# Designed miniproteins, single chains, continued (3), part 35

Each design is a single chain, and the fold is of that chain. pLDDT is the mean over its residues in the fold that is shown.

## One batch from the design tools (miniprotein)

Design m9201
Fold by ESMFold2-Fast:
Structure m9201 (fold): chain A 84 residues (1-84)
Amino acid sequence: SEVEKKLAEAYALIAAAQRLVDQANEAYDAGDYETAIKLLEQAIKLANQAIDIYESLGMTEAAAQLRKQVDALKKRIDYLKSEL
């Protein structure tokens, strides 16, 4: 169904975003703050696409939880930029 296809797309986007966050953590541990910031920005873009899918399906709580995670990533980017 169209709903199942959209959910599969949202899950794939979230999984890809999580991999980017993991890579950003590795870059941070290596002291590469510029790479960490770029990877987190890419993760936010993918997460926002998943949020749009959740909202299109009326999954308001799932969208809200993911928005909270995006806000945390944005705060992390602001912190990393202050350390450059």
Scores: mean pLDDT 92

Design m9202
Fold by ESMFold2-Fast:
Structure m9202 (fold): chain A 69 residues (1-69)
Amino acid sequence: SDREKAEEIASKELKRAHALAANAEEALQMIPDAVERAIEEAVKAGVPREVAEEEAKKLQDRATASLKR
């Protein structure tokens, strides 16, 4: 489904950002760019922008909460 595709893309981009970051602070700074890339990649893959934004936002919130704790 489009939602599953968007979640997969967003998860991949957020994991990439986390892997490239040297520490939690740097990872937090990279999240907005990872979210932007995830939305654009999902749209290019045929996912409606609204669905791509919803799934990327959910994963962004989860990643941000995890890194701030």
Scores: mean pLDDT 78

Design m9203
Fold by ESMFold2-Fast:
Structure m9203 (fold): chain A 86 residues (1-86)
Amino acid sequence: SIDSSLLNALEALFKALLSRDKETFLKSLESAINAGAKAHDIKSLAIFANNLGLTDYADALNVAAEGLKNGKSVDEILNDVRKALK
């Protein structure tokens, strides 16, 4: 379920995508996961990023969504995402 905290974190992640700043993106992604973002929340943002031509960020978000789906830790997901963005 989405509450105000999770919604705010997802909005911040969306804004980070538009900024194209990798560090801001990673911090916002961590905040969204810690706020309870599920794989389908992150997957929806990946589709949005892909529609904007932000293919590297879309791929990174898909890596995060798969990590969440597979029960990976936040630290493991962020490490995998950081590798996908390089």
Scores: mean pLDDT 85

Design m9204
Fold by ESMFold2-Fast:
Structure m9204 (fold): chain A 82 residues (1-82)
Amino acid sequence: SEREKIEKEIDAELAETNATLSPEIRELIVEALLNKESNPELARQLAIETQVLMLREQGASDEEIQAALEKLAKAKEKLEAE
């Protein structure tokens, strides 16, 4: 299935870079990729949300998290306007 292909690609990428993702972040990435063709705006929003969670898990500064949140807010405004 489409979902299985996306999950395998994510798992392969993580193995190659020796990176780890929480199940929550992994699920958001899968959903973003699944919606890429049918709802590109939603996919973009989910990708930004994923980045915010990753930054928080990596101990990013308040400034970095705030910048990511502002980017998410702008993406959400565009989604609501369109």
Scores: mean pLDDT 70

Design m9205
Fold by ESMFold2-Fast:
Structure m9205 (fold): chain A 100 residues (1-100)
Amino acid sequence: MSEEEKLKKAAEKMLKEYLSEEDYKKLLPIVIELIEALSKNDIEKALEKAEELYKLLSENPNFSQEDVDRFYEQLKAAIEKKDIDKALAALAWLLLHSKS
C-alpha cells in the first residue's frame, strides 16, 4: 500500500469512528481530495479543500464555531508547511471535541 493509500485509509477509519454516517459521507470525499492534493504538492487545491471542510464543519451543530475556527487555522498552517501528519492531527483533534 502506498503512503497516500495508508493516509486515506487512516482518514476513512477516523471519520467513520467519530461521525454519523451522513456526516461521514459528506466529509470523506473532501478529506480524500485534501490528502491527494497534499501528496501532489498542490497547495492551492489543498487550501480550497480546507475551506470546503471549514464551511461544512461550521454548519454542523456537533462542533462549536471556536473549535472549527481553531481547526481551520491549524489545518492551513499544516498545509502551508506541507505537513500531512499535522493536517490529519488537526482533524483528529476536532473530531475528539465533537458533541455526542
Scores: mean pLDDT 83

Design m9206
Fold by ESMFold2-Fast:
Structure m9206 (fold): chain A 72 residues (1-72)
Amino acid sequence: SLEEAKEEVRRRLSPEVAERVVRAIEQNKDLPAPEAIRLASRIVGQELVEQGRTKEAARAIAVLSEIRAEVE
């Protein structure tokens, strides 16, 4: 579920990045859970890259890909 995905994001990512991802998921909660997670990954990944935080972007994308695979 999206609620379980949001809790997993908060457990696995730094608080700042997790909060940004959770907001992106909430803004897209009308989408199926895997699609909402995929879109949040794209948005937050791009923002982190634009800030020069490429290592954090790669980690966030990897973690969100794993969470997305766990959600049907």
Scores: mean pLDDT 85

Design m9207
Fold by ESMFold2-Fast:
Structure m9207 (fold): chain A 68 residues (1-68)
Amino acid sequence: ALEEARKIAEKMLPVAPNAANGILDAIDSGESAEKLLERATISLEDVKELDKESAKLLEEVVKALSKA
């Protein structure tokens, strides 16, 4: 779950570097999957109307973390 979320966040770097770096830093700091899920859900709400590509990648992160 965390490894999958990390890979998706790395794919976000060229389109949403601030959101991607926030998720990657949280994973590297040892933040729990539950807190990462909350953070990714908030980020999805912020970007869903501004950037559809970033929103799709954040939905994938939320889905990966929800399976954990």
Scores: mean pLDDT 70

Design m9208
Fold by ESMFold2-Fast:
Structure m9208 (fold): chain A 74 residues (1-74)
Amino acid sequence: SKGEELAERLRELAEEARARGDEYTAMLLDIAAQDIEKNKASIEEALASLRNIAAVSPDPAVRARLEELIREVE
């Protein structure tokens, strides 16, 4: 499903963020993925959360990838 694909991509991005030393953004992305997987958030609610995560990410490469992912899912 669209939610399952989004959750998987968020977990991959969380691993990339963690590898780059952005552990806080990685944690937020894992939480967002988990909320989608457990049906605690709609896709629309998840996208709103992801926009907030992108705004606070200190790593421009992680931010750019997340912004691209958000654009693709919309």
Scores: mean pLDDT 84

Design m9209
Fold by ESMFold2-Fast:
Structure m9209 (fold): chain A 77 residues (1-77)
Amino acid sequence: SPDEELLKQINELLQQTQKELSKAKTQEEQIEIGRKTIEQLQALLDYAKANYDISPELEAAVQNAIDNGKAEIEAAE
């Protein structure tokens, strides 16, 4: 399903983020990895919305996660 495809892409991105975070030595590096991940999550969501019918529930959940992540990064700066 479109939802399963988006979730797979999100899971792959989050696995890559976890790997990068395991190598981060400073808070500044962690913030930069977080910022990049949020930008990539937004790009995945925007692509999914443009190209296939994802559920409104999944769209809202992913957008809320992105918005919360942005707020956390801004608060950490």
Scores: mean pLDDT 86

Design m9210
Fold by ESMFold2-Fast:
Structure m9210 (fold): chain A 60 residues (1-60)
Amino acid sequence: MSKEQLQQIAIEGANKANDGADPDEVEKEMKERLKKLGQEADVKVTKTPYGASVSVTLKP
């Protein structure tokens, strides 16, 4: 997995959450995309008044 791929997944996830998607559903979609790239990760999406925040922790 490249840094560019991770960054794109994070940006797309944040955009979906900002567009009104459920944070839990966005987290699930991001985890599945990362898994298909051979990477296990914890994903946290938090909605704030200023926009959605996305945190990704890669698992070894």
Scores: mean pLDDT 78

Design m9211
Fold by ESMFold2-Fast:
Structure m9211 (fold): chain A 70 residues (1-70)
Amino acid sequence: SLEERSRKIGEATLNLLKSKENQKRMKELLEKGRKDPDNRDRLLEEARKLEEERKKNLEKSKAAEKEFKE
């Protein structure tokens, strides 16, 4: 249906945007860690978790995209 396709397009777009936001935040944390050695280990661990969330969100985006394109 048009409604179902629209919903899946929205889901793909939302998860892609979340993935891009995760990547942006990861880069910001890595840059902060480079400048702040006292907090580096904590910031690297947060960046690692953001990378895992980025991958999950990208996978969700691709799955939703496949559903509305096929």
Scores: mean pLDDT 83

Design m9212
Fold by ESMFold2-Fast:
Structure m9212 (fold): chain A 60 residues (1-60)
Amino acid sequence: MKLSPEAARKLYETYKAALERGEELDIVELETFVDAARQMGDNELAEKGEELLKKKREEL
């Protein structure tokens, strides 16, 4: 997914906060979060998002 730098920053911060609160993200939200995290240079958190996405796809 192609995000503008401004959108990537906002989505990264929003979804990061949601995950820190223990909130569940759906598949589309996780895909967006991974893209946003990578664009922000947070590869560690992007990899965590990819693992969550894999589990979510296995459960659905």
Scores: mean pLDDT 78

Design m9213
Fold by ESMFold2-Fast:
Structure m9213 (fold): chain A 72 residues (1-72)
Amino acid sequence: KKVLTRHVEVEVPDDATEEQMREIALKLAEEIGGKAEVRLSPVVKGGDNVATVVVEHEDYEKVYLSVTLRAT
């Protein structure tokens, strides 16, 4: 069976809220076309924040997707 692996980095404003970061991560997950669940690490002011996206897809045995949200 197929395995899908993606890692995406997105720059966000320093004042980005947890809700905004979750929205960005979910939007990126939609591009894959599977069912997505976004899990956001605790938000760190002025640092890199990581959103883990779990995707269920019909065509893939395993999906590894991580999104790094980098504060600018």
Scores: mean pLDDT 63

Design m9214
Fold by ESMFold2-Fast:
Structure m9214 (fold): chain A 99 residues (1-99)
Amino acid sequence: MQEEIERMSELLARAAEAADDGEETRRYLEEAREVAKQTPLASALVTIMESMLAAADRADKQAAESTPEEADRIRARLRATLLTAQKVVTALAEAALAA
């Protein structure tokens, strides 16, 4: 479980770094979802990853239809959302180790 949580955290960080590239962001999030399926918390973690995939898809579509300035704000919000998800995944690792 700890190793899988650390891998998901790494993939979420990479997805955030790749937020300007919808295909790369989606690829990292899909891999994170597959890792999530291997954990005892699969239902909760898969739901988080599916929410992140949906957020990335919406951000990519909205950015394509927006001005460059608005697109930059949309991508910045996506990065913040992905980094928040990374912190949640890390907190779950700490809670699992404390139990």
Scores: mean pLDDT 82

Design m9215
Fold by ESMFold2-Fast:
Structure m9215 (fold): chain A 99 residues (1-99)
Amino acid sequence: MPLPTDEQLQQEIKQLQQQIQALEQQISQQQNPSAQDLYQLGLTYYQLGLLLAELGKFDEAIEYLQKARDYLEQALSQEPSPEIRVLLTSTQISLEELS
């Protein structure tokens, strides 16, 4: 496939930002957010961070990847799963690559 245009990347970023707002609203209404909800939020922040890095917005990418790490660490502390651990490791690698 041809590489996405900056305009396409910006549109995808806006969609992910809307998804984050919806997930954060859902989590804020729960007394104790589940590991699965925290994982979904971490995954969405991870995806957003990678897209921002593609646009050369490295400072913003680092901020969102740090958010992803924080949510994934919370998820892993509630329910240690290989899936959460793998994504957390990928997030840490991406942070090291951009720092």
Scores: mean pLDDT 83

Design m9216
Fold by ESMFold2-Fast:
Structure m9216 (fold): chain A 94 residues (1-94)
Amino acid sequence: MFRENLEKFLEPFVERFYEEMLAKYKDEEIAREAAEYVKKTVIEGSEEALKRGLTKEPEKFTTEVFSNTLLELLKKAVEEAEERARKKYAEKLA
């Protein structure tokens, strides 16, 4: 339920990130892996955060808190995906 809505929400962003990585490295494999990493990481992290928030402190787990958590997960996933892409590109040149 939540996963399907989140996937649809992320789709335009993941597609844009794929285009950016493809333009930067000119490597379809690196671009695809980076985009898939962001998608998977944000979806799994969001599902886990929602489950924990509703279980431990439901009264404090507001829409605003969840939105902030989602944005932080997205930012961190992008940073990690860019680092993974950079490392893989360097390994291909070695």
Scores: mean pLDDT 78

Design m9217
Fold by ESMFold2-Fast:
Structure m9217 (fold): chain A 65 residues (1-65)
Amino acid sequence: GKKRIEEAIETMKAIVDDALKEGATKEELIKKLEEYGLEQALAGGFSEEEAKEVVEEVIEYIKNL
């Protein structure tokens, strides 16, 4: 449901924030999400539509930092 998607997005945002704090670049994180994010979300049990929403929202978050 939507709550599960929102919780996944917030969890991923926290992971992104920690990675940036440790010296990862926005470009590196966006590239990883574009290359692997959908596949990993699908493997985690999200539907294709849910996986796409999580990945797109996290990428948008990174772009707006």
Scores: mean pLDDT 82

Design m9218
Fold by ESMFold2-Fast:
Structure m9218 (fold): chain A 73 residues (1-73)
Amino acid sequence: MSVEEMYEETKKLVKETVDKFIAQGKSASSFETTVKGTVDSTVNALIAAGDYDKARELRKYYEELLKEHEKAL
């Protein structure tokens, strides 16, 4: 799998997981515990590939969705 495919798949996973967990009434902590490892792995892969812009955008996207989950409770 290319780092580009990892980026797109991780972004999709994060969005689907936050939507599902909000719908199920699961906490923001549960969301963080579930996706943070995958987000960190993909961010590190992007940094290793020299794609700092996508690494920053993925981290920001995750942080914004985490904050939205916290506000949806």
Scores: mean pLDDT 83

Design m9219
Fold by ESMFold2-Fast:
Structure m9219 (fold): chain A 65 residues (1-65)
Amino acid sequence: MEALKEVAKIAREGFEKGLSPEEMAERVYKKALELGLPESVAKAIADGVLERGPYETAKALEEVA
């Protein structure tokens, strides 16, 4: 739960810093794994950043956290 909010924060910060979608997806993936989320969840979050963008992905994570 807190882990999902932390990952959402990383996605927002990456977008604000002007990182590419690919670099941002990699950062959220690594952060999710560091926070103990399963690889399947980490991959789903990273795919979300690539498919619908970091803002929508962060919003979705905040809704379920």
Scores: mean pLDDT 77

Design m9220
Fold by ESMFold2-Fast:
Structure m9220 (fold): chain A 79 residues (1-79)
Amino acid sequence: TPAEEELERLRGEIRRLIRELQANATDSQRVTQLRERLLELERRLEELARKDPTLRRDAVFMGAEIAIAEMKVHLTQKS
């Protein structure tokens, strides 16, 4: 469906952002910018689920939520 296609695109953006965070872990200013992008992606994921609640049970959606949550924990420990 169009929602599943958007979810797959969003998953790709999340994976790319996580790679950028890992590659730039020593640059505090860059990490701050990437953290803001992570929060934006989280908001987009929630918006997608609000439009199609069935996505909350989708394995790809759940995987994306877990990836964001794990990265948020990692970034909080660096505060």
Scores: mean pLDDT 78

Design m9221
Fold by ESMFold2-Fast:
Structure m9221 (fold): chain A 72 residues (1-72)
Amino acid sequence: ASREEKNLAIVRAAKEAIDYASKYLTDDEAFDIVNEAVRAVAPEADGMTPEELAQRILERAKELVEKKIKEK
């Protein structure tokens, strides 16, 4: 997979994650959570397919959203 394909997968996963997070959190909180999820997955990105990268970002974002909801 090319770097461009992985970048597109990240953008698509981030948009989906923001849409999910915005159902439960403010837009600012949703953006922070998604940025944290992307940063957490980024070190492993070189070993992943675009599909795996998108899935890992989305799973991490959902995990962080659930944690944030429990803290409220």
Scores: mean pLDDT 80

Design m9222
Fold by ESMFold2-Fast:
Structure m9222 (fold): chain A 63 residues (1-63)
Amino acid sequence: SSMEQGLQQAEAKGQLYSEFLAELKDEIDRLWAAAGDPEGHDQATQELAERIRELARRREALE
């Protein structure tokens, strides 16, 4: 049924989205842990900025 196919497609898309969010969360958590070091603050902040730029670039490539 068209309704069942639509539900399965939405569920599959939801799973892909959840997997993407899980990976994104892990990366963000890692970056935030590095940025939270007051003695390594400048280096960690620079690395975080580069990672954010890469994520933005990757997202734009998907468009």
Scores: mean pLDDT 65

Design m9223
Fold by ESMFold2-Fast:
Structure m9223 (fold): chain A 67 residues (1-67)
Amino acid sequence: MEVFEYIKKELEEYSNLEPESIEIASKLHAAMIEGNKEEAIEYAKKLAEKENLDEKDIIDMINEHFS
């Protein structure tokens, strides 16, 4: 939840939301809710690359959430 809120804030503050990014973010959120760490990391990487976010920071936050 907090990781997803961080991503939303970054996108609203520094980048325009694209439909593709919204779809990826939704899939990331669903994976986190379902406890699918592997899928969450894959969607986080895609979102970070698409929106030029810090991939390592997002992945580290996801790893901490699932630990």
Scores: mean pLDDT 71

Design m9224
Fold by ESMFold2-Fast:
Structure m9224 (fold): chain A 82 residues (1-82)
Amino acid sequence: GKVVVGITGLSEEEARELAKEAEKKGGKANVTVGNKVQVNISGLSEKEALELAKEAEKKGGSASVVVNGKTIYESEGEDSIA
């Protein structure tokens, strides 16, 4: 199925590290840096996506995992505490 991970709330360095990790696993990652740092990852398995989401939260970020349009995992990712 189509698996997408969205991550926010990380530093640029942490975001790039997660993107690199996703690519190492055969995924595709995009890091956008503007007013906020966002990481979008696709092409991973559900298990790998959940692992990255968990890692992002461990670093103080917010993450969501969507499989075939269904959110299977979500932390509250709307501009939380700075």
Scores: mean pLDDT 77

Design m9225
Fold by ESMFold2-Fast:
Structure m9225 (fold): chain A 60 residues (1-60)
Amino acid sequence: MSTEELINFIKESDSPLAKQAGALYDQGYAAFRAGRFDEARRLFAQARRLAKQAYEQEKA
């Protein structure tokens, strides 16, 4: 599953974890555009973990 697909899915969900993941992706993009690549990678990694956790909790 692509990162873009996860971002789109998370933005459609209203769960707290999904909202947090979306915020982290937005922060990651802002950091990337500012040239803070290390920070962007860390934020994207955190966002992906939360997005997957939200998905798993939704199906449980």
Scores: mean pLDDT 76

Design m9226
Fold by ESMFold2-Fast:
Structure m9226 (fold): chain A 100 residues (1-100)
Amino acid sequence: SKEEIEKALKIVREALEKVIKLVLEKRPSEDIRVVFELAIEALKKVISDEEKLKKAVELVREFEKKVIKIYEEYKDDPELAAEKIRELGEELEKRLEEIL
């Protein structure tokens, strides 16, 4: 439903905002992984279709790996890492909307 799409997008947007803050604060990558796991648990509560939920979880896990890779590659430049993660976030949001 449109309401499920709006809730799922809100979960992902809020998670990405938290991740960007953690990156700028130079927090451990484990803190970033926790944010993605909490987002996945929230998505399980709002996406009623099991196949769409499976695809959404797989997508979020794919983007978690990409985010961690950027964070590690740009560890000495957290502002550049944050900019690249924002771009990934826009792609994640678009691809999630296409699944739902």
Scores: mean pLDDT 89

Design m9227
Fold by ESMFold2-Fast:
Structure m9227 (fold): chain A 113 residues (1-113)
Amino acid sequence: SDAEARELLKKGREYLKKGDYKSAIKYFTKAAELATDPRIRALAYAGISDAYFELGDLKSAIESLRRFVEDEPDPETAILRLSVRSTVAKSQGADELKAALDELLDEVSERLE
């Protein structure tokens, strides 16, 4: 159920804050699998991306961001979340992740036209 998926999202965020990135990924993955609302799946994939980025797995982080964009129905929400992550990636010198985020931002921005 979506209520259970939201509780799993909350647990994923708690583990992410603690620096337990593997547990965060586990709970976010369960949330994405259980969710029928694409917005909940989008939030789960954004969290999975954040956890993989902290683990230094840029490939998995980028893949999760692509899934986030596919599931987020509101382009303005997608732009906001991608923009925040692009700024963080730039500040940390993660040039490959920033380039991927900028490409996804351009793709989503075209949907507003």
Scores: mean pLDDT 85

Design m9228
Fold by ESMFold2-Fast:
Structure m9228 (fold): chain A 90 residues (1-90)
Amino acid sequence: SILEEIKEMSDEEIEKKVNELLRAGEFEKAIEIIKAVLKYAKKTKNKDKLEMVIKMADRVAREASRRGLPATVIEAISIRMEAEEELKKL
């Protein structure tokens, strides 16, 4: 499972994997990873991982915008907003 994979990875490894997927045009897979990190961050109340989700979601939104993928941009912005709201609760 993606959640199980993420638990075994460092933050740097997760960011690298997301960046590699974005370069390959694999936006759906990048979004899946970011959503899994968000779920983990929410359950563990992990501020650093919430900040990482915000950063990664912003990157996805920028790259998706450059490629003309409005649905992906909207999804990435939604993920960023959810992470920002969770961060404010900490």
Scores: mean pLDDT 87

Design m9229
Fold by ESMFold2-Fast:
Structure m9229 (fold): chain A 74 residues (1-74)
Amino acid sequence: MEELWEKLVKELEEKGFKVSPVPGSTWHVATKGDEVDRFAIEVEGDRVVLEFEGDNEEVKKLLEEAAKRLQEAL
């Protein structure tokens, strides 16, 4: 799980985003200039739940790919 998370953060950072945790939650924020996308990737038993609040299609696609890879690894 850690390796998939590190890969996701690296891919976002390579695309110019900064990833920061939301204190006291499982949510993170990806920022690029004035662009702000919020997300959480959670494991519930044998299921991966992706929550996304934002309009950036690139961030959304990277998150969907990471969630799919995590689901396949479970």
Scores: mean pLDDT 78

Design m9230
Fold by ESMFold2-Fast:
Structure m9230 (fold): chain A 94 residues (1-94)
Amino acid sequence: HMMNMEEFQKILNEIKDEKVRKILETLSISPEDARKILEMIKKGTSLEDLVEYSIDELQRRLGLSRQQALDILEDKAKKNNLEDLLQTVRKLKE
């Protein structure tokens, strides 16, 4: 799914924490998803719940299966060196 990169960058520029920015880049497929995930992070939502939210959005917007969504998120987490997120995705595959 094509993301609006300018609106996404604007959201990311509001975040000074590099790890939080990488989490948003990994889990978001749209600017709307990025804003919702940021709100969830501010409320102290767990990585597991953040990943589940991203899976639901990938399934809803792209028609992906749960397994396909998890495979995409695992690949992105590996590329962004997000070890905690990677382990969370792998746990959800079981």
Scores: mean pLDDT 77

Design m9231
Fold by ESMFold2-Fast:
Structure m9231 (fold): chain A 72 residues (1-72)
Amino acid sequence: LLQQLGQATRQALDAINSLKQSGLTDEAKQYSDQLSQLVSQALDAISAGDTQQAQQYIQQINQLAQQAKQLS
């Protein structure tokens, strides 16, 4: 789970960085804030042993990455 969370987070950060390079700094900040919340929630779920909840947050991070890429 931690490895999957790390990979999903890295993909999302790459997408957000592309938004910044495109001049979409406000959008990049919004996605960055959303990513931080999702990562925190995923880590809390992992710490609680809630594998299903953790996987759901990881999936949401992947969806956020795709949405950010669409704006680039």
Scores: mean pLDDT 83

Design m9232
Fold by ESMFold2-Fast:
Structure m9232 (fold): chain A 80 residues (1-80)
Amino acid sequence: LSPVEELEARAALLYAMAGIAKSEGDEETAKVFDEGAQEVDRLAEKLRRGEISPEEALRQADEIVRKTFEKVKEIEKKKA
């Protein structure tokens, strides 16, 4: 995959996870995944415009994905 395709794949995964959460009635978790996906989409757009390097875009995308799953884990933990 090209760096742009890798970012698009990451965003698509997060959107899919948001859809699953929403189908389960978990609107809070769905929102967190949607927000993460939108941030990755913004990085893909910056990369397409040459406003950010591929290396930096992938690094920031990995950080967004990591933080997104950490927020989801915190939501799950608070329900316990």
Scores: mean pLDDT 85

Design m9233
Fold by ESMFold2-Fast:
Order: structure tokens, then sequence, then C-alpha cells
Structure m9233 (fold): chain A 86 residues (1-86)
């Protein structure tokens, strides 16, 4: 549950008063959102499923960091879609 882990880390940073860590996590979220859109469009245009793209990114040591960030964004998007469709 990557999204819950990020939320817990944010709450812990707020409780500790670590403004630097809070800003770092906000920047990570912005990076995930910015990376998700162009990569999702590219994957769709190429006929690749988002899951396959995430798997490839996570398997490659050079891109595993981005794969993890995109997985958080993808899971969040699925949860939002579930709530909107029900």
Amino acid sequence: MEAEKKLKEMEEAVESGDEEKIKEMEEEEAAILAATEPLAEAARAAGLAMEELLRRLEADPATSKYGRLLRVAAERAREVRRKLLE
C-alpha cells in the first residue's frame, strides 16, 4: 500500500516539524504526477498496459526509482476511478 506509506511518512514529517522533508515529499508527488501523464500517453499509444510499463521500470536498476513513483500514482488514480464510478 504505497499511497498509505507516503501518507504516513507525510504525517510523521508534519508531527516532527521537519519542513524540509515535507517539501521533499511534495516535490516527489509533483514529479510523480508530471511523469505519469506523458508516460501513460506513450504507453497507451504504443499499446502497452500501464502495469507492463511499471514492471519494466521497476526491473531496470536505472529506472526502478521512477517505477516505484509511477506505481504510487497509478494506484492513486485507480482508487479515484473506483470512487467516481461507484
Scores: mean pLDDT 62

Design m9234
Fold by ESMFold2-Fast:
Structure m9234 (fold): chain A 95 residues (1-95)
Amino acid sequence: SALEELERMEEALERLEEAIRRGDFEAAERALEELRRAARRLAELEPELAPLAEGVVRAAEEALRAAREGDRLGAEISLGMAYLQLGVMRLILNK
């Protein structure tokens, strides 16, 4: 279901945040790939949410890029944007 894919996106984003915090970029790349797969499946189930799902992935990719460059503030801002977009999608799906 779309809600199950949203929950997988939330779990993947939490794993990405934790990996970035630890400086484990290999784990971060794995979490990002899990996020991409869940976002793709969600977009197939709920095409109207595709732009938001893509936005979450882009924000997560930017967070990892910023973290790799030592931009801690940029990483935190991008992670915040990803979580905000996930929250909006959850509100839409629970209507």
Scores: mean pLDDT 89

Design m9235
Fold by ESMFold2-Fast:
Structure m9235 (fold): chain A 67 residues (1-67)
Amino acid sequence: SGSLLRQLEADIERAKLIIAELEKLIEEQEKYLEEKPVITDFDLDVRRSIERAKERIRELKEWLRSL
């Protein structure tokens, strides 16, 4: 019994899903940069997106490790 325990389980599940989604996004964005015929200014936005995603993954993994 415990709505709080269920909420924690849901938060853990969501964190794992977010990590998986961000890791997939990073893979797709890195593949995009690798397959580009020319470097563009848009690549800077993609690189910043990758870095933000990596930081978020790190924060979520640290939170999961703290449990």
Scores: mean pLDDT 82

Design m9236
Fold by ESMFold2-Fast:
Structure m9236 (fold): chain A 98 residues (1-98)
Amino acid sequence: SNEEKAKKYIEDARGDIEAAKELIEEAKKNIEHPRKAVLLLTAAMLLAVAAQINARYAKEIGNEEQKKEAEELEKEAEEVLEEAKKLAEEVDKKEKEK
């Protein structure tokens, strides 16, 4: 059913957000290793984008409760993407100031 498909997209979006957050935290611990930090943050950005796509699919086919959950996940994914971008800019700036 569309509700079963929406549930899977919501689960995939949530998993992608969680994985992205873990990669951001790992990048923060490795800030003194710029290349590693940038690779981790790039992976986090890709996962955040995947979460946005999965959340959008859930919004298209889900019931009203699933649409609301998907909207919250899409917003959370956007916030995670922005955090990863800002941290990547800080890492790049620090590397150039060597």
Scores: mean pLDDT 89

